# Designs tried in a protein design run: designed miniproteins, single chains, continued (2). Part 34

Each design is a single chain, and the fold is of that chain. pLDDT is the mean over its residues in the fold that is shown.

## One batch from the design tools (miniprotein)

Design m5228
Fold by ESMFold2-Fast:
Structure m5228 (fold): chain A 79 residues (1-79)
Amino acid sequence: MEAVSEDAPEEELVKAAAEHGRALARAAAEAGEEAVEKLRETLEENRELLKSETDPKEKAAAEAAIRAAEEELEEALRA
């Protein structure tokens, strides 16, 4: 099913990326501490990759995914 395309406004890409990030975070939280730690490392690496991203919409989408995943993990770990 076509959820988002390159033609979509940045807002739609950001929304889709955030949903994906939260889904990954929920799956990691369900799986346990090791999965959560691995996801956090992946998010840190993606943060570093963001520095070289020149496409504003891709950068915004990646930032949204990382942030949404971090927020979801923080809630799961603090709850």
Scores: mean pLDDT 75

Design m5229
Fold by ESMFold2-Fast:
Structure m5229 (fold): chain A 71 residues (1-71)
Amino acid sequence: MEEARELAEEALRLAMEALKKSKTIKQVTQAIGLVLQAIGALTDLDFGGDVEVALEDARRALEAAKELLAE
């Protein structure tokens, strides 16, 4: 649980940084999507959702946020 939460929080942080650095509508839209995905993973963990699913979603959001920041 803690590992999944930590990854989801990191994904949210990087997605928010990507949003702040966004210069095109496409980048803004993608960053907002990643922020919502990270919030969704955190919400699932808080309301007793599947930890394995939340961990996978958080990991994918983190990787996508890193990719968007590298763009």
Scores: mean pLDDT 77

Design m5230
Fold by ESMFold2-Fast:
Structure m5230 (fold): chain A 78 residues (1-78)
Amino acid sequence: VEEEIKELEEKIEKIKREIEELEGILGIIEGLKKIAEEKGDEELVEELDKEIEKIKEEIEELKKELEELEKKLEELKK
């Protein structure tokens, strides 16, 4: 049980780091999109929107996986 808890905690920490990295990248791209919008660069805005959508999808997938792992960890700790 303790070994299983440690493995889950490691996996959870890894996913949390990955989410934080993607959220950081998302913030940068959103900032770039705002600058592109101010400049009227429609083509760049469109490309940045695609990138934002892709990153948001990846974050949502990781958040779902994280939630499932956290639930498993809570059940093992009870």
Scores: mean pLDDT 84

Design m5231
Fold by ESMFold2-Fast:
Structure m5231 (fold): chain A 63 residues (1-63)
Amino acid sequence: DKYLEEGKKLRDQGKYEEAAEYYQKAIKLNPDYAEAWDNLGKALAYLGKLSEAGKYFELAEKL
């Protein structure tokens, strides 16, 4: 998935807010994409949004 790969590239550059945006785009195309939900949670954790991150980790585990 191009959006997932772009998100990972932005994450590797420390651009966590932009990475989260691309992970959300990947999820819009495939809501069952556990890897995208997991990466979104990690990006939000890096941004200090721990409760929201935990929610998305739960979603990734149930997919």
Scores: mean pLDDT 82

Design m5232
Fold by ESMFold2-Fast:
Structure m5232 (fold): chain A 65 residues (1-65)
Amino acid sequence: SEREKIDERVLSYLKETDPELAAEFERLIKEAEETGDYSKAVSRFIARVLHRIGEELEPWLREKA
C-alpha cells in the first residue's frame, strides 16, 4: 500500500509536468502489478527518465554554451 501511495503521488506530479512520462509510468506500474516485479519496473522507468534528461540536457547545453 505504501508503494501504491508513492506511485500515485509521483503520477500526479508527472501529469502536471510531463503527461507523456505520466502515461509511461502508469503503463509500467500496471505491468508490475501483473508480474509482481515492482523493483524492475521502477528501475527501468528511472533509467528511462535519466536517459531522457541526459539526452535533452546534453545537446541543449552544447548548443547554448
Scores: mean pLDDT 66

Design m5233
Fold by ESMFold2-Fast:
Structure m5233 (fold): chain A 96 residues (1-96)
Amino acid sequence: DLAAELEAKAREAIEEGDYATAIMYAAGLFHLGDDATAREILDELGLSPEAKEALREAARALPSLSEANLQAAASVAIKKQLEEDKRNNRVLLPVK
């Protein structure tokens, strides 16, 4: 079963500290409709709700589960997470 294989690979990537690869396999799980397992993996990685939703939308738009397509979907989610990290680290308060 492809979903079980993707889950196993994602969990192995987490154990090795390869979070980008784990996000890539979670995209594959979203594409297959295994939203629950994909969200569990992404919650373990600490991704924001916005990054998780961006990954789900990108993954569902994929024409196939090629490694290049999974990497493209993962890149969307990673960029979204980095945007939120930058927003949380803002040091300027606008003066009224």
Scores: mean pLDDT 78

Design m5234
Fold by ESMFold2-Fast:
Structure m5234 (fold): chain A 105 residues (1-105)
Amino acid sequence: MLKEWAEEIERMLTEGAPEEEIIRRIEEAIGFLDPKASEEERRELARLMLRLILEGRASPLELLTMLEKAIKLGVPLEEIKEALRRRIPPAVFVGEAYFEKRLAE
């Protein structure tokens, strides 16, 4: 369940777990949501997600919820990574309309 993944990530952050351990936990969550994702894609996405969390721009739950919705819509992971690299807030692209418009180009 996304909430359990998010709560674990928040616990690790609160306890001061090493960034690499948190990245690995996020990678596991990504692999659960998209089993077709390569290990490299999962790691790149996990690093981008962790950066946004550390900068206070998004919560783990917001990012995992956005990711699940994007994957269900068939959005390529590269498009998701681009949105995160541009630091677009998850609240802006958590709606399906954002990804539908993005894929239409």
Scores: mean pLDDT 76

Design m5235
Fold by ESMFold2-Fast:
Structure m5235 (fold): chain A 82 residues (1-82)
Amino acid sequence: SSRRRSELAARFVGLELRTVGVELDLELGEISAEEAAAELREVAERLDEIAREFEALGDAELAAEARAAAERARARAAELAA
C-alpha cells in the first residue's frame, strides 16, 4: 500500500528530525544529558516499530535503515547516560 508506505516514511523522517532536535537542545543547554537520553530511548522504540511495519510491507531495505537508526539512538542514549 503506497499510502501506508508514505505514512511510515513520513514518521521515519519525523523521528530523524526529532533526533537532530534533541542533539541541538542538548548542545544549547536547553535539556540535560539525562533528558536527551530519555528522548532518544523513546525515539529508538518508535523506530523499531516502524522497522517492523516496513518489514511487514516487504520493504527490507527501509526496515534495515529504521533498525540502524534505532541502534544509533540507543547507543547515543547509553553514551549520554554514562
Scores: mean pLDDT 90

Design m5236
Fold by ESMFold2-Fast:
Structure m5236 (fold): chain A 58 residues (1-58)
Amino acid sequence: EAREIVEEALRIVKKSKESGRLLSEEEMEVVERALEVTDPESKAYEELKEALEKNREA
């Protein structure tokens, strides 16, 4: 379960980056939930956090 949401969030972030488009409100919620179950010291956590912060700043 936790793995699936992290994989989905990473896929969303990758697709958004390839399209040059910001994450939707719905997509941001998925990323936020993935951050709650991801190891804070992992590379995945850093990528998800960076994407979320970038979208909030925009």
Scores: mean pLDDT 76

Design m5237
Fold by ESMFold2-Fast:
Structure m5237 (fold): chain A 66 residues (1-66)
Amino acid sequence: GPKEEAAKEAGEHLKKGDVEGAKEAITKLGELGLISEEAKKKGIEHLDKGDYEGALYAITQGMAEK
């Protein structure tokens, strides 16, 4: 579904180390209401620190909470 597709897109960018693409995908997930605002902020914060695994975890948790 739309959640799974969007999460795949974000995860693919993170897997490749594409920080800009990952930030865009996370922002889009938040705008679509597929993750919480809190999860979006945490995901971007992890990316800013270079913690790609933490960013992916924050996104996954945000989707599971919905």
Scores: mean pLDDT 75

Design m5238
Fold by ESMFold2-Fast:
Formats: sequence, C-alpha cells, structure tokens
Structure m5238 (fold): chain A 55 residues (1-55)
Amino acid sequence: SAEELVELLKSIPVDEAAKALGIPRETVERILSGELTLTAPQEFLDEAIEKLKSI
C-alpha cells in the first residue's frame, strides 16, 4: 500500500531511498512531506516496497 511505502521511506535515509527507487531526492522528500500523493497501482507500489526492503 502507499501507506506502507511511506512508512518504509520514513525509516530509510532519503539518499538511499532515492537511489533504490531511481528517483530524485526531492521526490522522496515531497512524498514524505505529503506534498506528492502516491496514486500508482498496487503492483507498482509492491515493486517499490521490495526495492526499499533490499536496502
């Protein structure tokens, strides 16, 4: 879920999360601040969660 992804992002340094997901640091910070809402289908969220768990 998007909530699970956000909780994982809170526990990982922004730089490491950005590298694992292949996105800019600023995008990770915007997700964490609630400025950017995650609306992706569950399969894409699950892939992102697995990448973060590999850190």
Scores: mean pLDDT 74

Design m5239
Fold by ESMFold2-Fast:
Structure m5239 (fold): chain A 83 residues (1-83)
Amino acid sequence: SKRIIAVVVNSLFILFNLFVLITHWTSLPLYLKVLFSAIILFNVVVIVLILKQKGIKAANVIGIVINVALAVFFIIYVFLEVS
């Protein structure tokens, strides 16, 4: 099911962002901590919306694409700041 794939992908992005926050907690400035927390919250909201949706496959795919784009953007942003 496309819904199951959407939930799994978003869950993996939550775990990845949590891993980055935990491993770099002492080195990250406050604004980056807030940004990573915001992306985690966004991913949780999208999972909840996907689970509550009835019958709309396109919305599930759109949710995945937006989450992937935002996760990649914030990951690149953190690496550029640390470098």
Scores: mean pLDDT 67

Design m5240
Fold by ESMFold2-Fast:
Structure m5240 (fold): chain A 60 residues (1-60)
Amino acid sequence: TRELVDKLIEALQDPNATKEEIEELIEQVAEARLKEGTDKEVVEEEKESALEKAEKLLAE
């Protein structure tokens, strides 16, 4: 999970990262979080927050 979160943070900060790459990392983090027993509701909020950040970065 930590490795996937670190990759997601790096991708969100990388101007060369594609929306597709960021979305894939968000899904991988969500899957790992669910497997570790994190509530689905919390995971969905984290996914939405990350997608909003990605959309804002890619809008420019």
Scores: mean pLDDT 74

Design m5241
Fold by ESMFold2-Fast:
Structure m5241 (fold): chain A 80 residues (1-80)
Amino acid sequence: SKEDGEKGIEEAKKGNVLTALRYALKALESGDYETAIKALEEAMKNAPDDVKPFLERALKLLKEGKYDEAIKYLREAISK
């Protein structure tokens, strides 16, 4: 939902990268791609170096319209 995506942006700004990714995933699953992309872009600013390539790949998939692939990729990272 839009609220999930907006919450993801706020958590990303606080440096809570994992929480931001969880909210971004919820936004993507509800079809709110624009807000989810913004949350992931904000998360990248504070992400550890080992997480940045993962976020770059997810953002590339989303910007290419490959939403199902991006959702699967994010789920694999979050569902540990």
Scores: mean pLDDT 80

Design m5242
Fold by ESMFold2-Fast:
Structure m5242 (fold): chain A 65 residues (1-65)
Amino acid sequence: KSTLPELLEAEILIALAKMALAIGDDELARRQLEEARELLEKSESIPEEEREKLLKEIDELEEKL
């Protein structure tokens, strides 16, 4: 399965946000989620299904803040 660079970057940002939440760094988590969301919204190269999946994950993580 071919991973697009922008998709990989968004996945890394979401993973970093999860780690920030785990250690109680809500401010860092919020920034990482904002960067991931902006990347997903601006990218035309990310498949729609992958974009929707990652945006949903961002929404779920934002609810924990």
Scores: mean pLDDT 79

Design m5243
Fold by ESMFold2-Fast:
Structure m5243 (fold): chain A 51 residues (1-51)
Amino acid sequence: MSDVERAKEIARRALAEDPDVTPEQLRLALRHMGYSEEAIDAAVDYLLRHR
């Protein structure tokens, strides 16, 4: 699984657990976990599309 796919899966799970999760919270969490900016941007895009 690529970094992008893994980050998107984290976004999907975060949204399922907390519908109020913000793009800012997701960016901070993924940066803390060491994801690339490309993966973080893909995860945030996923979050915004699936709210």
Scores: mean pLDDT 82

Design m5244
Fold by ESMFold2-Fast:
Structure m5244 (fold): chain A 92 residues (1-92)
Amino acid sequence: ALTPEEQALLAEATEALEAAVASKDPMERHKIIAEMVEKLSQHFSYGKMLRLLHEAMLEVKARMPEVSQAELDRLLTEALLYRRLLEAQKAA
């Protein structure tokens, strides 16, 4: 079971993914994903963030069944690439 803090972050991640899929502006989408990843990176290891984002994706799919799996996979790929970029910048 998720802690209350993890549930709150899952809700925020779900909201961010919903906003990203609703956005038609690639720059706005990138900003939403970047801000989400930066926040999650302060609280979670890569593996825990990956699991939380997968749960958020399932919640988005349930709330917005018209959104394709391919679009959700694209957003998750963008988020994971951004996390890798942040880790590379901190390691440098």
Scores: mean pLDDT 81

Design m5245
Fold by ESMFold2-Fast:
Order: structure tokens, then C-alpha cells, then sequence
Structure m5245 (fold): chain A 70 residues (1-70)
């Protein structure tokens, strides 16, 4: 792969890593919230997963578009 391709891929991975770190932090906050029922925790965790997957998809799409410009 070219140096430009490597840079684009590495930038994409960095963004995905940051999204996953935020996911883990929020996941732990929800899991450790003793004020929430099991049902409320499951609902919030599902919402968090859906939002995280959307962010990852947007990053991956951006990476693919940048690679197509090469």
C-alpha cells in the first residue's frame, strides 16, 4: 500500500479507537448505575450500541471515500 493509503487507514483506525473508548466508558457508566432497572440498563445499552455502530459506519464510509480519491 502507498504511504497515503496507510495514513488514511491509520486515521480511520484512530477515530474508531476513540469511538470504542467512549463506548466502553458509557457502557461502564450504565452498567454501574444502581438507580437503573435491568430493563432500563438493557434499553440504554441497546441505544448506546446503535449510536456507536452508526458512528463506526460513518468513519468507515469516510475512510472508503478518501481511499477512492487516490
Amino acid sequence: ASEEEKKIIEEGYKKEYEVMEEYQKKYNEIENDESLSIEEKNAKLQQLRDETLKKLEEIRKETEEELKKL
Scores: mean pLDDT 86

Design m5246
Fold by ESMFold2-Fast:
Structure m5246 (fold): chain A 60 residues (1-60)
Amino acid sequence: SKEVEEIREKAEAELIEEVRKEMEKKGIEISDEEALRLARENDEMQEKAEKLIEKLVKEA
């Protein structure tokens, strides 16, 4: 549904920020596009996205 899609985008944006911060800690600055790619290729990040989505749906 449309609301679930918006919640997914919110959760993925949070993961993008997490990936960016991890890379910045290593002295690497990356774009949101690059962070998105890394998050998608990482199974752990995908699992975190699903858990965040479920939490946000429960909160609503």
Scores: mean pLDDT 71

Design m5247
Fold by ESMFold2-Fast:
Structure m5247 (fold): chain A 68 residues (1-68)
Amino acid sequence: SSDDNLTQVIQDQKQQDLDSIKNAPQSQQQQVQSYYDQAITHARNGDYESAQEHLQKGQQLVQQAQSS
């Protein structure tokens, strides 16, 4: 199902992105986790627009953490 597919994609991205910032401050890692967890929750509820918005916010934080 679309929910299962999108949820799996977000979970995979969460794992990869968190691994890429494992040396970043714990507070930044927690913020990224929060956005991805919110994206997963919205995806499971069928709120794909909200899922995408939270995913984008998480990805922006990952990019900021990688540049620190």
Scores: mean pLDDT 82

Design m5248
Fold by ESMFold2-Fast:
Structure m5248 (fold): chain A 66 residues (1-66)
Amino acid sequence: AEAEALARGAAARAAVAAGEAPVLSPEQAEVAREIAETLRAIGDAFDEGLKEGGLEKGLELAAKAA
């Protein structure tokens, strides 16, 4: 039951990602894009910080990007 519920949830998310029925309006898609870009910028800043000063610098740059 739990595994079936998790699989169904994953399938629903995959169907949305595959474009099965327009679940997102253009406005919702724009918000999702903005969130994805912000998360990517945080990840890029964290990686750059890790190269310069390790975990502490990575966290500092990630916080500034958020």
Scores: mean pLDDT 70

Design m5249
Fold by ESMFold2-Fast:
Structure m5249 (fold): chain A 68 residues (1-68)
Amino acid sequence: MSVEDELLRRVTEIQEAMENEGMSLEEALARLEAATAEALGRIDDPAERAQVRASMEALKAQIAAQAA
């Protein structure tokens, strides 16, 4: 499974926990940040890391908008 696929899976799990378990936005964003940091540690290319980071920031914004 690719690093991006693993991150997408984590995003889905976090969204489901927010919908079904009442996970706070703060906890959800903290978990997503931890998963992003782990993924970035596996990527050597700075440009690829920047792209993954930007993608995850966009996803965090979507999760925050859904929670608002």
Scores: mean pLDDT 77

Design m5250
Fold by ESMFold2-Fast:
Structure m5250 (fold): chain A 71 residues (1-71)
Amino acid sequence: MSEEEKKAIKAVAYTLRGVADYLEGNYEEAIKDFEEAIKLDPNNKSAWRLLAEVYRDLGDEEKAKEYEEKA
């Protein structure tokens, strides 16, 4: 398994953990998980969209818009 493959797999794992945290209302933890997913794999469009969704739920329309544009 290459380093790129390891990063992509870790990004997926962080995205799934972020979704679980988001569904439980743990917005701060969800943000951290999605940010780590994006850091590992910037092409993970799902993580960008989910991060935008969390910020929208928090009322931060500016950040939500920025992350949505990167998805």
Scores: mean pLDDT 83

Design m5251
Fold by ESMFold2-Fast:
Structure m5251 (fold): chain A 59 residues (1-59)
Amino acid sequence: MGKERLKEKVEELLKKNPIPSTDEIFALVREAMAEGISVDEAFKVVSEVILEHKKKLIE
């Protein structure tokens, strides 16, 4: 499933760089769109992973 792969890639990016650039995030969104995921769905997955990562840092 394309959404699952996008989630994995975002998680790996956050492990390497906890403050990724917008360009790095947009590159992952572009890859997801090429696999047939809509912009809205791709951004939803990215934002949820980033939010969960931030929650774990403050919890």
Scores: mean pLDDT 76

Design m5252
Fold by ESMFold2-Fast:
Structure m5252 (fold): chain A 83 residues (1-83)
Amino acid sequence: SRTINEIKENLTKLIKDAMASEDAEQAAKDIREWLLKWGFTDSLAVIAGEILKMYLEETKNDKEKSTEAAIKVMTSLIDEEFG
């Protein structure tokens, strides 16, 4: 079942794992693949990957704040797509 809350919960987990890995290319690929599996567009998947890469570079200064910001922005993309 594609529920918004379920999607956001799984996305939050993926973002936390990605931010912990510090591998921007792999993180972008994982997020794009995940979004495509849930039926999101290629354009949205590309944008999401770029946003995640941007927040990953900030983890060196404030990992906690960068992770929270990434989660907020990425989950807002889900709200926009389903709104």
Scores: mean pLDDT 75

Design m5253
Fold by ESMFold2-Fast:
Structure m5253 (fold): chain A 97 residues (1-97)
Amino acid sequence: DKDVQAGIAEIVLAVGRMALEKGDYEGAVKLFEKAIEIAKDVDPRLLAEAYVHLGEAYLKLGDKEKATEYFRKAIEVAEQAGDEELVKRARELLEKI
């Protein structure tokens, strides 16, 4: 059931964001990678959101190359999904690198 999988991805994303807030950047990366694995087959907007957060986690770890890669992936997926707000957010994050 794609709706159940989307709900699980949203919960994993929320836990990942909590890890980021606590400064557990490596734990956040693992959680966002799990969210990507779930979302890629069910919801392109959740997939794009997961790429944004993964990019933010890598930026906090000082990995600007990976952060740039994942923000670009987020833009591509968000554009395909028609999520203009998420495209704007990912582009603004790229400008901070």
Scores: mean pLDDT 89

Design m5254
Fold by ESMFold2-Fast:
Structure m5254 (fold): chain A 55 residues (1-55)
Amino acid sequence: SARELIARIAQHDAGVDPELLLRLVDEGASPREIAEATGLSVRQAASLLAAMRAA
């Protein structure tokens, strides 16, 4: 799926666990919660969440 592809790109670009990212998005996590769990900035987490929700 496009969401899985975005999660895999995040793994390559920022070292984010794609399974963790997909779970957080599915659980309705906020950008702050995603940032805290993944080590991304809140801005990066917000952009990634928007992209995955649009896919």
Scores: mean pLDDT 82

Design m5255
Fold by ESMFold2-Fast:
Structure m5255 (fold): chain A 59 residues (1-59)
Amino acid sequence: AKVLLALALLDGAVASAANLAAALGLSKATVSSQLAALVDAGLVEAVAGKGYKLTAAAA
């Protein structure tokens, strides 16, 4: 997924759904849906008050 690739390029940094949507040229709804699926798969984790980052399994 494009969202997973964008998070991988950040090398463990935290990114918001809005920042990912802007960077990828996707709607916020599309990015949020992809992030929810990636969190469910264990590839991305939500960081309280900060956004999302890759898990060790995806790095």
Scores: mean pLDDT 71

Design m5256
Fold by ESMFold2-Fast:
Structure m5256 (fold): chain A 80 residues (1-80)
Amino acid sequence: DEVRALFEEGRRAFAAGDYERAAALYQQALDLLARRTAPNIPDEDRELLEELVRNLARAYEALGRYDEARALLSRLPLPI
């Protein structure tokens, strides 16, 4: 699965401190997942989407891109 492969590669890049590469890989995975799940998002893909958004936001935070990280996290359902 290309989405899962990109996500795992992004996680490895993040662990190596390559936050710019991690962000790019997470964004690629999100783009593929969004295209694949139209017109609706299956529950399994929703979990993966949320994980990708959280990981991308964390990569943006590590890069000092706080506004972009905050914008991404605001899309997630918060259990408040």
Scores: mean pLDDT 77

Design m5257
Fold by ESMFold2-Fast:
Structure m5257 (fold): chain A 69 residues (1-69)
Amino acid sequence: AAPQVPESPRPPAPADIPASTDKETLLENTRYALEQIAKQLAEENGAPNHTVTLPAPDGSTVTYTVPAA
């Protein structure tokens, strides 16, 4: 049998999001995708820890601490 990859850590695709989804659900998926991008950025910089500030929909900001791994 062909070998299979036992992991799917990729962020959700926007095309897979239901058209008539509650705003809070859509927002949560967006924040998840942004967090995955932040982790990718930290990994590319090779830093052990990297702080990323992302905008929130209510105008505030959210700070994430992203480890290198």
Scores: mean pLDDT 59

Design m5258
Fold by ESMFold2-Fast:
Structure m5258 (fold): chain A 66 residues (1-66)
Amino acid sequence: GLEEAAEAVRRYLVEELGVSEEDAERIAELIREGRGAQAGAYLANVLGLSDEQMARISAIMREHGA
């Protein structure tokens, strides 16, 4: 669900991409709230994630039914 998706995305951001815990938790909160479009905008426009990194996040969310 959204909670599992949020935690998995947070782990990917911190452990694989070196994103700050503060920014990763902001994304996790947006996912938990069902604000996936706003999370995606923050990832792309604020954190500067690549299309490949964005696709990986979409895959993680889909794996958890989000």
Scores: mean pLDDT 85

Design m5259
Fold by ESMFold2-Fast:
Structure m5259 (fold): chain A 68 residues (1-68)
Amino acid sequence: SSAEAYYRKGLELLAQKRYKEAAEYFLKALELDPNFEQAEMALAVAIGELKAAGEDEYAEELLKRLRE
């Protein structure tokens, strides 16, 4: 599915430590499939890494977009 394709791309970006881009792809996967638990878990990992890197404002914006 398209959701799975976005999720897979997000995982590749996570492996490259491109956390902002990874988070965007996981959000796209969740927009297509809101019950995609694996994408939600992966997004949480990306957000945690962004907070650890001091990107707190961006992490909060991602959480806001997820909850809308």
Scores: mean pLDDT 85

Design m5260
Fold by ESMFold2-Fast:
Structure m5260 (fold): chain A 80 residues (1-80)
Amino acid sequence: KKLTLVFEDGTKITIEDEDPEKLAEEALKIIEKHYEEKYGKKPSEKAKELLKKGLVEELKENEEVTLDVDYIIEILKELN
């Protein structure tokens, strides 16, 4: 399975793993770092758990997933 993270500047990061949970964890680490850089604080544990669950579900149904990182961190900010 593949997950591609797209950033507002057009940068793309592609990560690959057979395990949807490992892919979701790796993506979450990248998203968390970007969130912290933009907002100066880490997302809440609740927001991270919700994102991880959603990513795992998406990756179970799709071999390739593309995420808009900046859209996701806006959602995470609302959950905090």
Scores: mean pLDDT 80

Design m5261
Fold by ESMFold2-Fast:
Structure m5261 (fold): chain A 80 residues (1-80)
Amino acid sequence: MEEVRAAVEELLEAVRRAAEALLAGDEAAARAALGEALEAARRALEAARESGSEEAREELERALAEADALLQAAADAAAA
């Protein structure tokens, strides 16, 4: 759980930075933050898979849903 929790925190922080960069029109910063988010998501998925814990899987699923919602909202706002 510690590895999943840490990776989820990294994922959400990177996604927040990506969303902020998208809203600011900073494509380079958004790309860098999205890269960090993808790496954190990969680590979280691997940790959850290794743990075999349903709780870890549920936490990751909730974090991914939150990340998707944040990015979608930022993309929609940036396109407006």
Scores: mean pLDDT 79

Design m5262
Fold by ESMFold2-Fast:
Structure m5262 (fold): chain A 85 residues (1-85)
Amino acid sequence: KVEQARKLADFAVDRLLELIDAGVELTPEVVRAQVKSLIDTIKKIVDDPEEVLALLDHIRERFKRLPPELQAAVDEVIDEAKAEL
């Protein structure tokens, strides 16, 4: 389950980065919605809070190369998700 959740996270992150690289203008609001949806899906697949936390840190690290405004949106959603664990 954790391996499947990690593959889903990697796929979703790669798709968002590909859109940005292609010149698609993503708003912080859209990024928050997409990351929140991904985290909600991960939480349904993975029951262990420690494994969820590790996946959240992995997602944050992969988004480290986003523009500051989009990176802040990712950090906000991840911090909210951590508070719910």
Scores: mean pLDDT 81

Design m5263
Fold by ESMFold2-Fast:
Structure m5263 (fold): chain A 88 residues (1-88)
Amino acid sequence: MEEFEKELNRGVAEVTAAMLAAVSDGPARELIRAVLQAKTPEEARELARKIPGVSDEAAEAVGQAKEYILKGDATGAFNALRRAAELA
C-alpha cells in the first residue's frame, strides 16, 4: 500500500496548493499555477522564471514546493509556496 499512501499524500499536497491558488491573484497565483502545471521541480522553476517580475529566489521556492508535492509533504509545499508568493 506504499504507492497508495504516496498518491494520497501527493493529492493532499496538490489540493492544498490549488486552494492557495484560488485565494491568490497576480504573480502569486501564476507561481502556484506553475507548481501545479509542472511535472518536475526543474520544469516548475523554468515556468516560474517565465513570469514577468519573478525573482530567481521565487523560482527556486517554486521548485522546492514541487519537490514537497511529489513527496506528499503538504506542510512543506504550503510553506514553500508562501515563500514564493512573498518573493513575487
Scores: mean pLDDT 74

Design m5264
Fold by ESMFold2-Fast:
Structure m5264 (fold): chain A 63 residues (1-63)
Amino acid sequence: GGERSGRAGAEAGAAGDSAGAAVGGWQTKLMGVGEEHGRRAVEAGQAGDAAAASRGGLKAAEA
């Protein structure tokens, strides 16, 4: 189901970024501060994806 594509798109972006953050966080975890970096990376990735979705949505709404 894709009736709420906006929400699904944001969630899919967060999932992809989450995987990347997990890989990055693994290395930082060896130094004892991986959790804070991983969380911040996930938040930044989601913010970037939301901004991109907003831009695309604005164009679609105008049509």
Scores: mean pLDDT 51

Design m5265
Fold by ESMFold2-Fast:
Structure m5265 (fold): chain A 70 residues (1-70)
Amino acid sequence: SAAARAVEAQLAAVEAMVAAGAPAADIGAQLAALSRALVAAVEAGELSGDQLRALVERAQAIQAEIAARE
């Protein structure tokens, strides 16, 4: 779905920013955009349980990477 693809694209953008050592403020802004896209996708019913689980695991990996750098 378009909403699920938007979430995946924004999550990939956050992962790339973290890998590049982007400032925490820039990462935070992108995470806020990701959160809005995720809510929209869930409300539209466009995410399967497996897709949601994979996104949660990727988000947890991002948080662990940020914690390791800060």
Scores: mean pLDDT 76

